# Designed miniproteins, single chains, continued (5), part 57

Each design is a single chain, and the fold is of that chain. pLDDT is the mean over its residues in the fold that is shown.

## One batch from the design tools (miniprotein)

Design m17956
Fold by ESMFold2-Fast:
Structure m17956 (fold): chain A 95 residues (1-95)
Amino acid sequence: EKEKKYKEILEELNKLLKEAGIGAGAEGSLVGEGKTYTFTVDEEGKVVASEEFLELLEIRLELQKYADELIEKYPDDLELVRKLYEEKKAELLAK
């Protein structure tokens, strides 16, 4: 199940990068818990990343989806959106 989960996360990241116009030879990073995790895009346009990067990316993608839902539900209350987002972030990082 963990292997399938990482495959799904990689496919989602690959889709997001493609939609953003980011292709082969690109690289990027995510910062979590004072550490920097990197990814690269190979010559075929496939993402190569560590398990630690994929776990942090899963949290980031879940938080992004939640933020989008909050903005749609509370478009006039950015302070509430920010508060709920930070609470969800703390919950996900604690698990």
Scores: mean pLDDT 74

Design m17957
Fold by ESMFold2-Fast:
Structure m17957 (fold): chain A 73 residues (1-73)
Amino acid sequence: MREKLQKEAEEFALELAQKIVDKYGGEIVEIEVTEDKVVVRVRVNLPGKITALEIIAVIRGNSIAVGVRIIEA
């Protein structure tokens, strides 16, 4: 069921985002939810620089693939 996978993708992406925020003292700045993908954008403060991260959970058939992309804020 697509809705179940979408909920699981949201939960995985948000859980990972929250762990990053708790560790580095950053903040969740954006959440995008689509039928096939959840993207959570997190801003983290690293020494001397602000770094933005995108946590992407993609629904593929009956599975969820989770990845992290590092971008500059």
Scores: mean pLDDT 76

Design m17958
Fold by ESMFold2-Fast:
Structure m17958 (fold): chain A 65 residues (1-65)
Amino acid sequence: GKAREIAKEVIDLYKNGGSDEEIAEKIKKLHEEFGLDAGEIYRLLKEVGASDKEALYAVLIYTKL
């Protein structure tokens, strides 16, 4: 679905040296447009191939939103 595509965009930003701010905007979109909580975002990122470190970093960004 569309949320899964945005989660893949987060992984692409990690791979291509995207800024913390660009990653934060994608995480904010998953929360605000799709109603996903921190745990749901973590699980979705892991499902699309994020490492534990990448998924936990995204949760840290979420916590500071």
Scores: mean pLDDT 83

Design m17959
Fold by ESMFold2-Fast:
Structure m17959 (fold): chain A 58 residues (1-58)
Amino acid sequence: SGERRRRELEERRKRLDARAREGSLTIDELLDYIREVSGDEKLIEQLRKQQDKYKSLG
């Protein structure tokens, strides 16, 4: 299970890294990338709240 989990995390990081380099990340993908790089769950939570606020403003 640990090896499978490690491969899934590695593949996810590779996909996010490739898209980040291309500049093609959506806001949701950007938040996932920041979470994977920084490990700051509180920052991600605040950024998602800001995203929801902007969606509400139209």
Scores: mean pLDDT 71

Design m17960
Fold by ESMFold2-Fast:
Structure m17960 (fold): chain A 61 residues (1-61)
Amino acid sequence: SKMEELLKEAKELGVSEEGIQRAKEIGLGIAESLNLPPSDVFFEFGFMFEAEEVRVAKRAK
């Protein structure tokens, strides 16, 4: 499933378990804000954000 792929990629990119939880919360928050059911697209956005945050943090150090 798309969710399983997103979880694998997030872990490979160095997103923590806490980051994975935040990514899911972002996806759910987008769905709620738009009054739409949760979908893989919203979760993909959350995972992309968390992955980019890890990359930015590594560059800042």
Scores: mean pLDDT 77

Design m17961
Fold by ESMFold2-Fast:
Structure m17961 (fold): chain A 99 residues (1-99)
Amino acid sequence: DKALEELLKKRENEDTSNTLVDNENTKFLEEYLKKLEKEEKVKASIRPMTEEQKERYEKEGIKLIYDKEIEEKFKEVLESIGVSLPENKKIYVALEKLK
């Protein structure tokens, strides 16, 4: 849950990044998660995962949503900080039910 904040801090001109355009993608993802949490009354996070990790999360009762736009936006954020998503990983939105 702190991984996104840590990635955001690393992007804020600590290294070499195209900060202006990339900030829009980060804000979009944060707003998407906040909206999803409000509408569904769940805790939402963006998690890159392998198929094996996906199966484990689903077995633990975590609901996973695949959204191509969210994956593309998150990939752009990762690329801006010099991180490439491994080919065997997909980006999912993980939803944990609030009581």
Scores: mean pLDDT 70

Design m17962
Fold by ESMFold2-Fast:
Structure m17962 (fold): chain A 99 residues (1-99)
Amino acid sequence: MPVYEIRLTNASPEGVAAGARAALEGGGEVTLTGSDGTVVTLTPSDSDNQVSRAAMLVVGSNGDATLTLRGVSREDAERAARAALEKSPKGATAEVTEV
């Protein structure tokens, strides 16, 4: 199956957590990458608290983060990007790329 990358700018930890959770609901694996090189991998077995903590670790002061999604559909990736934007400040962006 294809791998999807969601590049977020001006995102909040709550936005990153919402995007990751939406992707995990698709049954896939999510790798969160911060602008400083921090990497956390999440699976559907991870708790809401683990997802929220991972999002806080990866979101830098500029709000940049990348979500790499494996084992999900394009619709799941687009839903994850939308969830991240809904919980992020105005001016946040999300770019979905198949890699």
Scores: mean pLDDT 81

Design m17963
Fold by ESMFold2-Fast:
Structure m17963 (fold): chain A 82 residues (1-82)
Amino acid sequence: VEEVLNAPAGPLTPEQQAEKQRLLDEVRKTLDALSNLTPEQKEEIMKEAEAIADVLLSRGEFETARLLMYLKIGEAQVKALK
């Protein structure tokens, strides 16, 4: 995950930009349904999701981007339980 965030991002095509928006909308909807996370934690996850999308979608790795976004949500939920 840390390596992904440090990787250089290329320019997104219009199709990749649309895909990025869909992923971010899906993540936001998922976070809005969660009552155990603070607004600050939700904002942090959204910023990380945007960075992941910019890097991986520029490389055509849509499925990997989606999986990493959901992994971040899961990690935040586990931490919130502690």
Scores: mean pLDDT 74

Design m17964
Fold by ESMFold2-Fast:
Structure m17964 (fold): chain A 67 residues (1-67)
Amino acid sequence: SMSEAERHALAAVTYAFSGRFDAARRHLLAAAELDRELALRVLDYLQQHGPASLAPLLEELRAEIEG
């Protein structure tokens, strides 16, 4: 079964591809609180495979999670 961090990570990816960026942000930050390395891997995935419109949000989230 999926961990709580993995469920938040999956939700973040799903919302990001659906254009629901505020929900994607909330779930990715929740994943980062539980598993920082998983959240950074999700950021890398979204930068490679997600819509280009995500780029400013992904830059902001990377700075927040890494800072």
Scores: mean pLDDT 88

Design m17965
Fold by ESMFold2-Fast:
Structure m17965 (fold): chain A 92 residues (1-92)
Amino acid sequence: LKRYEEAAEKYAEEIRKITDPAEQEKARMQAILELIPIAIEILKEKGDEKSVELLEAIRNGDAERARRIADELSGGLGGEIAAKLARAIAAA
């Protein structure tokens, strides 16, 4: 958890210093990619396998897998949001 907080704070500070909107968006995507593996490790320790699979699909840019897992977790409501996030990461 402390590692997650330190990484999140570091990226927040770096993003705050960026004035170019395109570079700021790229920095946000990089921060998400760095924070997802840390979140996965925490969720693995808790035994939340479905949330781990969802974050791995998003990190890998696998929009279809992210949609399926998010729909399973949310009763069919979260899949499109997860798919959009995975596509955004793949495009970064």
Scores: mean pLDDT 72

Design m17966
Fold by ESMFold2-Fast:
Structure m17966 (fold): chain A 62 residues (1-62)
Amino acid sequence: SKKLEETRKEIAEKIMNEKGPGKRLSPEEIKEIAKKHGLSPATASRIDREVAAEQAAIVAKL
């Protein structure tokens, strides 16, 4: 869905720009992003975990 895609993109950009690949967002950051996109914090936390793992896997191939 569009909401999930936009949430995933924002989480991916925030991890890459502010945290570093494979790092996870804080619970507070997850809650704010979830509220912005109309998702539950649990859903945003799952997306954060998936994105961090995907980014770590990409970096490991470099």
Scores: mean pLDDT 80

Design m17967
Fold by ESMFold2-Fast:
Structure m17967 (fold): chain A 99 residues (1-99)
Amino acid sequence: MEEALEEVRKRAEAGDPLASIVLHILQAAEKEDYRTLARLIVSLAELLGIEVPEELRQPATKDLKVDKEVLINALKKILEATEDPHLQRLLEEVIEKLK
């Protein structure tokens, strides 16, 4: 379990943008910063060429209620598209934290 986190940290330090975004997603989820989490999920999905729900694409202006179910569904799509086992493990951890 700790092995996946250490490998992703190592890749992020080496300049891997996917590893860096996934690490920040985990940190935002741990802090319950759902607005930052939503932005990071959108960025990761765009980088992977995945379609994100329209609710996550709305402007960050004014008080947007972030729906955890929308975040979970977007993360599940990213997880399905990601073949890296270490990134998959961290994304699964984020999904479990949101439940």
Scores: mean pLDDT 75

Design m17968
Fold by ESMFold2-Fast:
Structure m17968 (fold): chain A 80 residues (1-80)
Amino acid sequence: MMIELSREEIEERAREAAAKILGVPVEEVELVKVLGVETRLDNRGVPRRYLIAEVRSPVGRGVVGVPLEENEFVSEELIE
């Protein structure tokens, strides 16, 4: 069954990914916008979809990739 990610779920996952990358508390990270979904190869050469999001943190703005499961998708209405 395909699972559509809610805006809240996307926001939480993007903030968690950015917090880990930037070394800041997740509570201090804000989702600015969803840029899209891209397919990239993982470390084993397997194609994997990533949600690409712009975030704001105390150390500035950045773009992060959030891995998506095969059955997860993002509504086009959430992409800017």
Scores: mean pLDDT 79

Design m17969
Fold by ESMFold2-Fast:
Structure m17969 (fold): chain A 57 residues (1-57)
Amino acid sequence: MEKIEEVAQMIRDKASYQEIGKVLGISGQTVRELIEGLAPGDPETEAMVFRAYALSL
């Protein structure tokens, strides 16, 4: 299963940011900040997280 689809499913299931971060190989704090638009980040990872979030809606 592609990581984007897995993360989107986790967001739909209201998984913790730490659990999402574990799948992506980043910290849960970084996931939270990316979803909330607060993080300095890698543009590729940011785009992936936002795409997964959009797919969860």
Scores: mean pLDDT 68

Design m17970
Fold by ESMFold2-Fast:
Structure m17970 (fold): chain A 93 residues (1-93)
Amino acid sequence: GAAALQARLTPDWEFVQKNLTPEQLEEIVSRINEISIKYAEAVLAGDEEAAKKKLEELEKLAEELSKKYKKPESVKIIVDRALEEVETSAAKA
């Protein structure tokens, strides 16, 4: 369940919290979530073209945020977590 997914991601999330300010974390999570939600909607709709386009937008945003904050590992952990939540939701649908 959701608790098991959170437990698995806890060590990586602690690394993120130690390496980003609260303001940086909020901005990165918020912007990644806006695109990951649209990606999830495309996956659930079976729209492979829209899903691919949203993944490309997410990759570009991750690169931009990594350059802005100079914390590429932390940004990658946030992206990976968002994508794992989408895949888990799609598998249950």
Scores: mean pLDDT 76

Design m17971
Fold by ESMFold2-Fast:
Structure m17971 (fold): chain A 75 residues (1-75)
Amino acid sequence: MKKTPEELLEEIQKILDEIIEYFRSRGDEVGAKSEERWKKRVIEYAQKLIDEGKFDELEKLVERVKANLERAKAM
């Protein structure tokens, strides 16, 4: 089943929100704010990939943000 670019973007947003919430749940407000700034840049990059038709790179971006969530939880 092939996800649409819009579904991939929604998945990226959800994962980034989970990272932000994880830092907030730990009382790490500085970390949470850093992740909010990172989210903005990642979403802008994802939108650029959609505009350029680079859907394979968009799928790789999903895997990269998933890896970032796992790293955050491992700290």
Scores: mean pLDDT 81

Design m17972
Fold by ESMFold2-Fast:
Structure m17972 (fold): chain A 75 residues (1-75)
Amino acid sequence: GPVEELMEAHVEFEGVTVGIGAALRLIGEILDLEFQGIELSDEQKQQMIDAIKAGKAQGDPQKGFDDAIAIIKKA
């Protein structure tokens, strides 16, 4: 599911200290959506994965997770 896909992306950054706080905030937002019964679209899930990967590629994993959180907040 979307939580599992985003958690897999998070695991890729597990060795990067700077991204940890943003990753924990992202997990909190995903859990809030699950408690509300809101399902993310496949397009939104892909945009979040792409944002996280782009942050890693740019050497700024925190920005990647913050961008993913912004996508959730638009849902």
Scores: mean pLDDT 65

Design m17973
Fold by ESMFold2-Fast:
Structure m17973 (fold): chain A 87 residues (1-87)
Amino acid sequence: MKFKEKLSEREKELVKRAEEIIREINRLEEENKDKLTPEIRNLLIKAKFLAMVARVSAYLGDLETAERDVKEAEELLKKAKELLEKI
């Protein structure tokens, strides 16, 4: 069962952005597993959760929630990257 059989271009864009965030977080966790402080881990966990929720929301056609959660996930990911660069 699919949440939606046909995705609009905007929904596809939001799904793609969410998937890119999840992929980047997985890459950072793998490459930096020995450098992950509790603060960085919490930022990555929250960003991944928001990206997953955004993907589901986009798939359901809730564009407002998807756009908000993608944006927040991007901001949390950026903060985690900045903290990793200081280590």
Scores: mean pLDDT 81

Design m17974
Fold by ESMFold2-Fast:
Structure m17974 (fold): chain A 95 residues (1-95)
Amino acid sequence: MKQELIDIEAEVGLLQIEAAVMRNAAKKYNNPEALKLVDEIEKRLDRINQLLSEARKALEAGDYETAESILKQIRNELEEVRKLMEEARKVLDKA
């Protein structure tokens, strides 16, 4: 669990950097479809950061069942973010 949280935090950080780069590209090329996707990605990454904070609190309290439940939610949200990121890349490539 602790190593998985560290790995997820690192991935989320990298995804936030990529989303910021995509936002700049979408604005530069006046691509409203890409901007909409990036807005959704950033909102989901914010939710994942909140869930990561909750998972850390559960682990510190020794509540491993709650921590695992939150980690399952994080994994599902990350899968959705990865799909949205791929779609945003394809939309930006069309410009």
Scores: mean pLDDT 87

Design m17975
Fold by ESMFold2-Fast:
Structure m17975 (fold): chain A 59 residues (1-59)
Amino acid sequence: SADLERSGAAAEAAARAGDVAAALSGAHQIGKLGGNTEALMEAARAGDAEAVREAARAS
């Protein structure tokens, strides 16, 4: 969905910027939209933008 795509893109951008709090917020929003959040939460916590991107794509 467009909401999942936007939330995933925002989480990736936040992780690239080193803003872990914003990346986690984006991952949480994906969870509220029914997306897969386990890998997203771990990637966001680690500040791993590539892992956030991959996990968001899987949602």
Scores: mean pLDDT 73

Design m17976
Fold by ESMFold2-Fast:
Structure m17976 (fold): chain A 107 residues (1-107)
Amino acid sequence: SVEEEAKKLIEEGDKLIEEALATYRSGFKPGLNPVDLGLRLLEGYIKKAEAYLLLNDVENARKWLQKARDVLRSLEPFKPFWTPEQKKRYDELKKRIAELEKKLDEL
């Protein structure tokens, strides 16, 4: 069902957000890549926005989409120094944000 799909996206999004934020709060760890953490946080916020849009909860969908946009913009200054894999992941997530923005603008 749509509700089951939304619940799964919320659970996956919450896990990604909690893991990323817990890592930021715990401070520096050897081998920590802040771009990879930012991309995980970004994916988590996108999944939350997608889930609330499936539930027709436009207010929460817009809230999580705005958090995703804020993370996306915070990563942009470092794009010239990213690995090809990080650039590909960023572009995929940026596309998902654009798709969410289009769907919300059509409501």
Scores: mean pLDDT 84

Design m17977
Fold by ESMFold2-Fast:
Structure m17977 (fold): chain A 60 residues (1-60)
Amino acid sequence: DAKIEAAYKKALELANERAKASLEPADKILTDSLIEAGKELGLEVIVDEKKHAVTLKEKE
């Protein structure tokens, strides 16, 4: 939980900074930021293209 919470906080910070300088949709920036933050924290990143959703899990 702590690592997942940290990843979400980092993703929001990255998305906010990128949104200030980007013409990309905010949801895409957030999704990309979640993937990046999850990988940096060593979490399993599950991307569902059909649902446009990203799920972060601790690796077993």
Scores: mean pLDDT 71

Design m17978
Fold by ESMFold2-Fast:
Structure m17978 (fold): chain A 98 residues (1-98)
Amino acid sequence: SAMKEVEEFARELEELIKSKSLEEVLAWLDERIAGLSAEEQAEIERLLKMTAEEIQERIDAAAKESEEAAARLIRLAVLAVARGMVEKQLEAKKEAEE
C-alpha cells in the first residue's frame, strides 16, 4: 500500500537522523530529491514556501482523489521539511564553529 510505503520511508529517515551525521543525512535527502521527476522537484520547492496549514489542505484534497495521491504528497512534504530542517541545523553548526 502507498501509505505503508510512506510510513516505511519516514521510519528509515528517522533511523538515519539518529545514526548518521547531519552532513550524511543531507546527502541522503539530496540524492532522493535528485532522483525525483522535474515536476516532483518543483512541488518540493512549492511546499517549502507553504505554511503547515496550506500543506495539510493540499494533502486533504489529494486524499479525496486517492490514497496514492495523498501518500505521494506526504512523502514530498516529509522530504521538503526534513531537508530544510537539516540545512538550517548545518548552517547553525557552521556558524558556531567559526
Scores: mean pLDDT 81

Design m17979
Fold by ESMFold2-Fast:
Structure m17979 (fold): chain A 75 residues (1-75)
Amino acid sequence: SAGEEALKALEEAAKKAMVAVAGGADVQTQIDAINAARDAAIAELKAKGEEASVPAVEAQADSAITAVRQVAAST
């Protein structure tokens, strides 16, 4: 489903962002990229009538941002 694809894409984006931040990339730039991916995914889900998947996508994005911030704080 589009919701499952969106969740997987956000998970991969989060992993990539965490690696980038651990390597010295700007934290806010990585957070902005995750927010952009979330907004695009939500827009697509609403267009396809899969609004029931929106809360899961928002939760996944929030979790990803928290993980990125924690990596930055520990590095």
Scores: mean pLDDT 83

Design m17980
Fold by ESMFold2-Fast:
Parts: C-alpha cells; sequence; structure tokens
Structure m17980 (fold): chain A 68 residues (1-68)
C-alpha cells in the first residue's frame, strides 16, 4: 500500500530505528522527509530510503512489518 509520511511520523520512525538498530536518526529522518515530500510512498520506497540512509536489511524489514 501507500504511506503518507508526516514530519512527526518520520521523526518517530527515525528515533525508533536509532533505538533498535543504532542508525543515525538525523540521516534517516532527512531521508524519510525527502520521500514524504514527493507524496504518498510505498512501504518498499520507505524501507529503501532507510537502508540508503545507513540502515541495514533488518531496519528495512522493521519498516515493512510495521506497515501492516
Amino acid sequence: GMVTLSDESARNLAEALEAQFGVDAAAVYEALRAVGATGPASEREVADAVIAAGGDERAGQFVLGASS
């Protein structure tokens, strides 16, 4: 499905990923905001942005699992 990323949702997701996987929350937040600025995104696009910002496959799978 498609997800709309608000600033609050992007920040909360970045902070959760930092807490669980040790990613750079600021880098992930900026990547998520860039995705959200283009309109609704697929869960795969969100996961790919997290991985590109320094997350790993586990962080990407967390995003996909949370989108249920």
Scores: mean pLDDT 75

Design m17981
Fold by ESMFold2-Fast:
Structure m17981 (fold): chain A 80 residues (1-80)
Amino acid sequence: MSAEERAAAIERELDQLLEDVKNGKISSEEALARVDALEARVRALEAETGDRRTAVRLEADLGMIRILVIMKEKEEEAKK
């Protein structure tokens, strides 16, 4: 798999994760685990390719998903 194909695969999984989070289809725990796994893949891709532009973009998108998950988790905790 080329670097471009690996980046595209991460983007597709990120888009699916965002939809799953928005629609409440996965737990906060599962969502955070998927974000962590994707962040590790982005770091590995950057280390292999030196493509900081792609890494920064993917990291920003993952960071936004992480914030969304944390906000939903805090809302659920507040309902106790």
Scores: mean pLDDT 81

Design m17982
Fold by ESMFold2-Fast:
Formats: structure tokens, C-alpha cells, sequence
Structure m17982 (fold): chain A 66 residues (1-66)
């Protein structure tokens, strides 16, 4: 399942609020979400660009994208 632009934007805003990401970090997270095909891939890509643990990113994405 490919993450939509709307879902990616919603998830990036949630990450910014919960983890206090800067504007550049939020933009990097949004790009990571848009290039990802699954929630697991998105969590791994977000972890690489923001430093958020994969398990924490995955749990947030599952809540927001449900």
C-alpha cells in the first residue's frame, strides 16, 4: 500500500508535534514518508533522517495512518 500525500502530511505534522522536529527535519520526514511503500519502510526511513527509533516511529504511524 502506497502512502498518500495527505497521509504523509498528517504523519509528518504528528512527528513534529510529538518529537519536536525542526522544519528541515519535518521536511525530511515528509519526503521519507512519500518515497515509502509500507508503514515498516516509512518507519525505517524516518529513523534514518530524524534519529527517532524505528519502533517508536512505526507505532506513531500505525496510530496516525489507521
Amino acid sequence: MKITKEQAAQAAVALRIVYGLSVPETDAALEALLKSKTIDEAAENIAKVTGIPVEDAKRLLEKVLS
Scores: mean pLDDT 80

Design m17983
Fold by ESMFold2-Fast:
Structure m17983 (fold): chain A 68 residues (1-68)
Amino acid sequence: MEEIEEAGKKAAEAAKAGKYEEAGELLAETEKKFGEEGGAKAGEIAGSKLNGEQGSNLGAAYAVVSSK
């Protein structure tokens, strides 16, 4: 879905800029709109564009924002 792809790209861009909380909020909003599968897909797209440190920081921020 184009919206899920766009959310993943925006989350990756925010994370690359060091805005991990904003990136995590984008993933949490995607999960709220499209369900767990949509959130997971957006997270996968974001992670594919990030290095290990950026991906780890995004994952931590997403966990805090979503209260998983």
Scores: mean pLDDT 78

Design m17984
Fold by ESMFold2-Fast:
Structure m17984 (fold): chain A 65 residues (1-65)
Amino acid sequence: SDLPLTPEQRERGYKALKEQIEKTAKVNKELAAEMAENVAELYREWGDEERAKEFEEYAKKLREK
């Protein structure tokens, strides 16, 4: 579909992405950080600066040893 994502689809995607990144972080923190960085970029493109910052900060924490 060429239509933009609905608010319901965006909320569902947010929850799914957050859960997937958290699960990945338990086995591979570096990969989880990369996923979080990519998701932050997507939310920034969508104009959701708060969620973009949330995932960016999460990625930074995952890269801390």
Scores: mean pLDDT 78

Design m17985
Fold by ESMFold2-Fast:
Structure m17985 (fold): chain A 67 residues (1-67)
Amino acid sequence: SFGDDVTQAVQDYRNGQLSPQQMADRINQAINNTISRNPSRRSGIQVGTRRYLQTLNVPQDVQRMIQ
């Protein structure tokens, strides 16, 4: 699921397997794929993702890389 994809990217980053840019790239890809399947939910997906990343304590600099 989208939430699982985002959570996995954050976990891989925390384990040193991904750079901040690589984590942002994976999350952006998951967002874009989800929006493509649910275009009417674009704003909700973007807002929900931003809130979720904040809850996971993702650094603000990385959050700014996410569209």
Scores: mean pLDDT 80

Design m17986
Fold by ESMFold2-Fast:
Structure m17986 (fold): chain A 74 residues (1-74)
Amino acid sequence: MEEEERKERLVKQTKLMIEQGLIESALLNAEMLLLRGQYETAAKIAEMVEKAAKERGDDELAERAREILKQAKE
């Protein structure tokens, strides 16, 4: 089945989770994708999580998201 469609669904679902305040759950999705070797999608989700965590003043979540983003882009 189309891999691009799966990636788009994951990004869309994770964006909705962030909008609903489920930022930590969104971070776990990014970590899972990184472990699966889905680096581009993990990076996109990690960027969204980092931004949302910073907006909420959650420095710990923002730092964890930044680590995932670094690993996904390197």
Scores: mean pLDDT 79

Design m17987
Fold by ESMFold2-Fast:
Structure m17987 (fold): chain A 96 residues (1-96)
Amino acid sequence: MSKELAEKLREYVAKNEEPPEELIEKIAELLGVSKETVRLLLKVLIEQQKWLQELQANPDDEALHERVEKRGRELYERVKKPLEENDPELAEKLLK
C-alpha cells in the first residue's frame, strides 16, 4: 500500500468513518481482494478503534471490558461468513 493511501485510511479509521468508494477500490486493487472484503476489514478496524478509545477512557471499568470482549466475539462471527464468501483464501489466513 502506498504511504498516501495508508495515511488517508488512518484518518478515516481515527474518525470512526467509512472511507469513500474510490479509496476502498484502490485498496482492494492493491491487496488483490474484493471491495466487500475491504469494507468488512475497515468495519472491524473502526469498531476495534472505538472500543480501544472506550477502554482507554475507562481503564478500571471491568463491566465495560466484558462488554467489549462480547462485542468482539459477536463482530468476529458477523464478519466470518461474508469474508469466507467474498475472499475464502484471505479468510483462511485471517480467521485461523
Scores: mean pLDDT 72

Design m17988
Fold by ESMFold2-Fast:
Structure m17988 (fold): chain A 75 residues (1-75)
Amino acid sequence: ELDEVLKELEEMLLEHATKVNPSAAEELVKAIMNDIKEKIKTYLEKNSDKKEEVLKELTETLKENIESHKESLEE
């Protein structure tokens, strides 16, 4: 489920970045997503005893933020 939410985040970032600079958008978004994934991995490793709880909270928070942002983009 986290992977699905991260894909949706990547799609949103790519859409916005493409509107600003299409030629650089893909490279920028890839770099940002790689950094986010690495930080999440490190955080989960440090919180292994709470991994499932942290994953659930992070996934729900990301879903809420993505949904809120989508609503803001609709006129």
Scores: mean pLDDT 72

Design m17989
Fold by ESMFold2-Fast:
Structure m17989 (fold): chain A 112 residues (1-112)
Amino acid sequence: SSMLEKLIELIEKLSKTTDPKEIAEILEEIARLMLEMVLEGASPEEFQKIIDKIEEEIKKTTDPLAKKALEEAKRGAEIALEALEEEDEAKKAALLTGAVLRLIGFAIQLRL
């Protein structure tokens, strides 16, 4: 998936970014791509690859803000994976909405 490739690139960029405004912009794009991937029928295996990549980048990241942003991206991806595995459509929609709003909310806080 070209969206998976873009997400991996954004995760790598996030690990090297120290400016709060740039971190916010990257997180907003990550949230958009995660939502788009779920809506287009991404597999649980694709989201596991995203989680694994975020975990690897967290280990390499020394900047405290970039590390927190990666941890928020990881939590968003974990909730999106839970949504993909959920059989109840209303609960699936609520989990996915929560994942996106969590990332956008953190991005808004970085702009304050």
Scores: mean pLDDT 87

Design m17990
Fold by ESMFold2-Fast:
Structure m17990 (fold): chain A 90 residues (1-90)
Amino acid sequence: EKKEELEEKVKKLEEIIRLLTKAIELLNTPNPTDDQVQEAIDLVQQANKIAKELGWPELLVDISDPLSLLRALEIAKKKLEEYKKELEEL
């Protein structure tokens, strides 16, 4: 059961990383369209929902603060490596 819980946390962190990475790519597009900006906002909101449900307030992103998005991505990557290490030790 503990192994299954860690595997689920790994999957959720990988999803957060994917969502935030795509949001960064959209926002870094030269002259992004309103549709691209809205897609980035939707991706960040989905990542925030996952983070809140799993008790990771440090992963919450303020879309109006570009440093918030980058910090959340770095923290998520670090957590992913920590949980993967725990899985290897089981």
Scores: mean pLDDT 84

Design m17991
Fold by ESMFold2-Fast:
Structure m17991 (fold): chain A 79 residues (1-79)
Amino acid sequence: SEAEELKKKIREELIELSKVEEEIELESQPEISGEEKQEKLEEIAKELGLDPKEIKNSAMLKVIEKRQEEARKVHEELL
């Protein structure tokens, strides 16, 4: 249950981040290789149950990866 609550929290934060991405995309931001970006997008989207299209930029990817790692660590601790 707590793991599902954590996933929901991450999803909510992702949605909030996606709303600010429109402003972030106006500015220059760090990029990762296209191939690496797609691979991470698919993996993260799969874990969060989201569409890869909802994770569009490297900045958002880094934040999501951090959240996902935190969720995984907490989940392992709760098990």
Scores: mean pLDDT 58

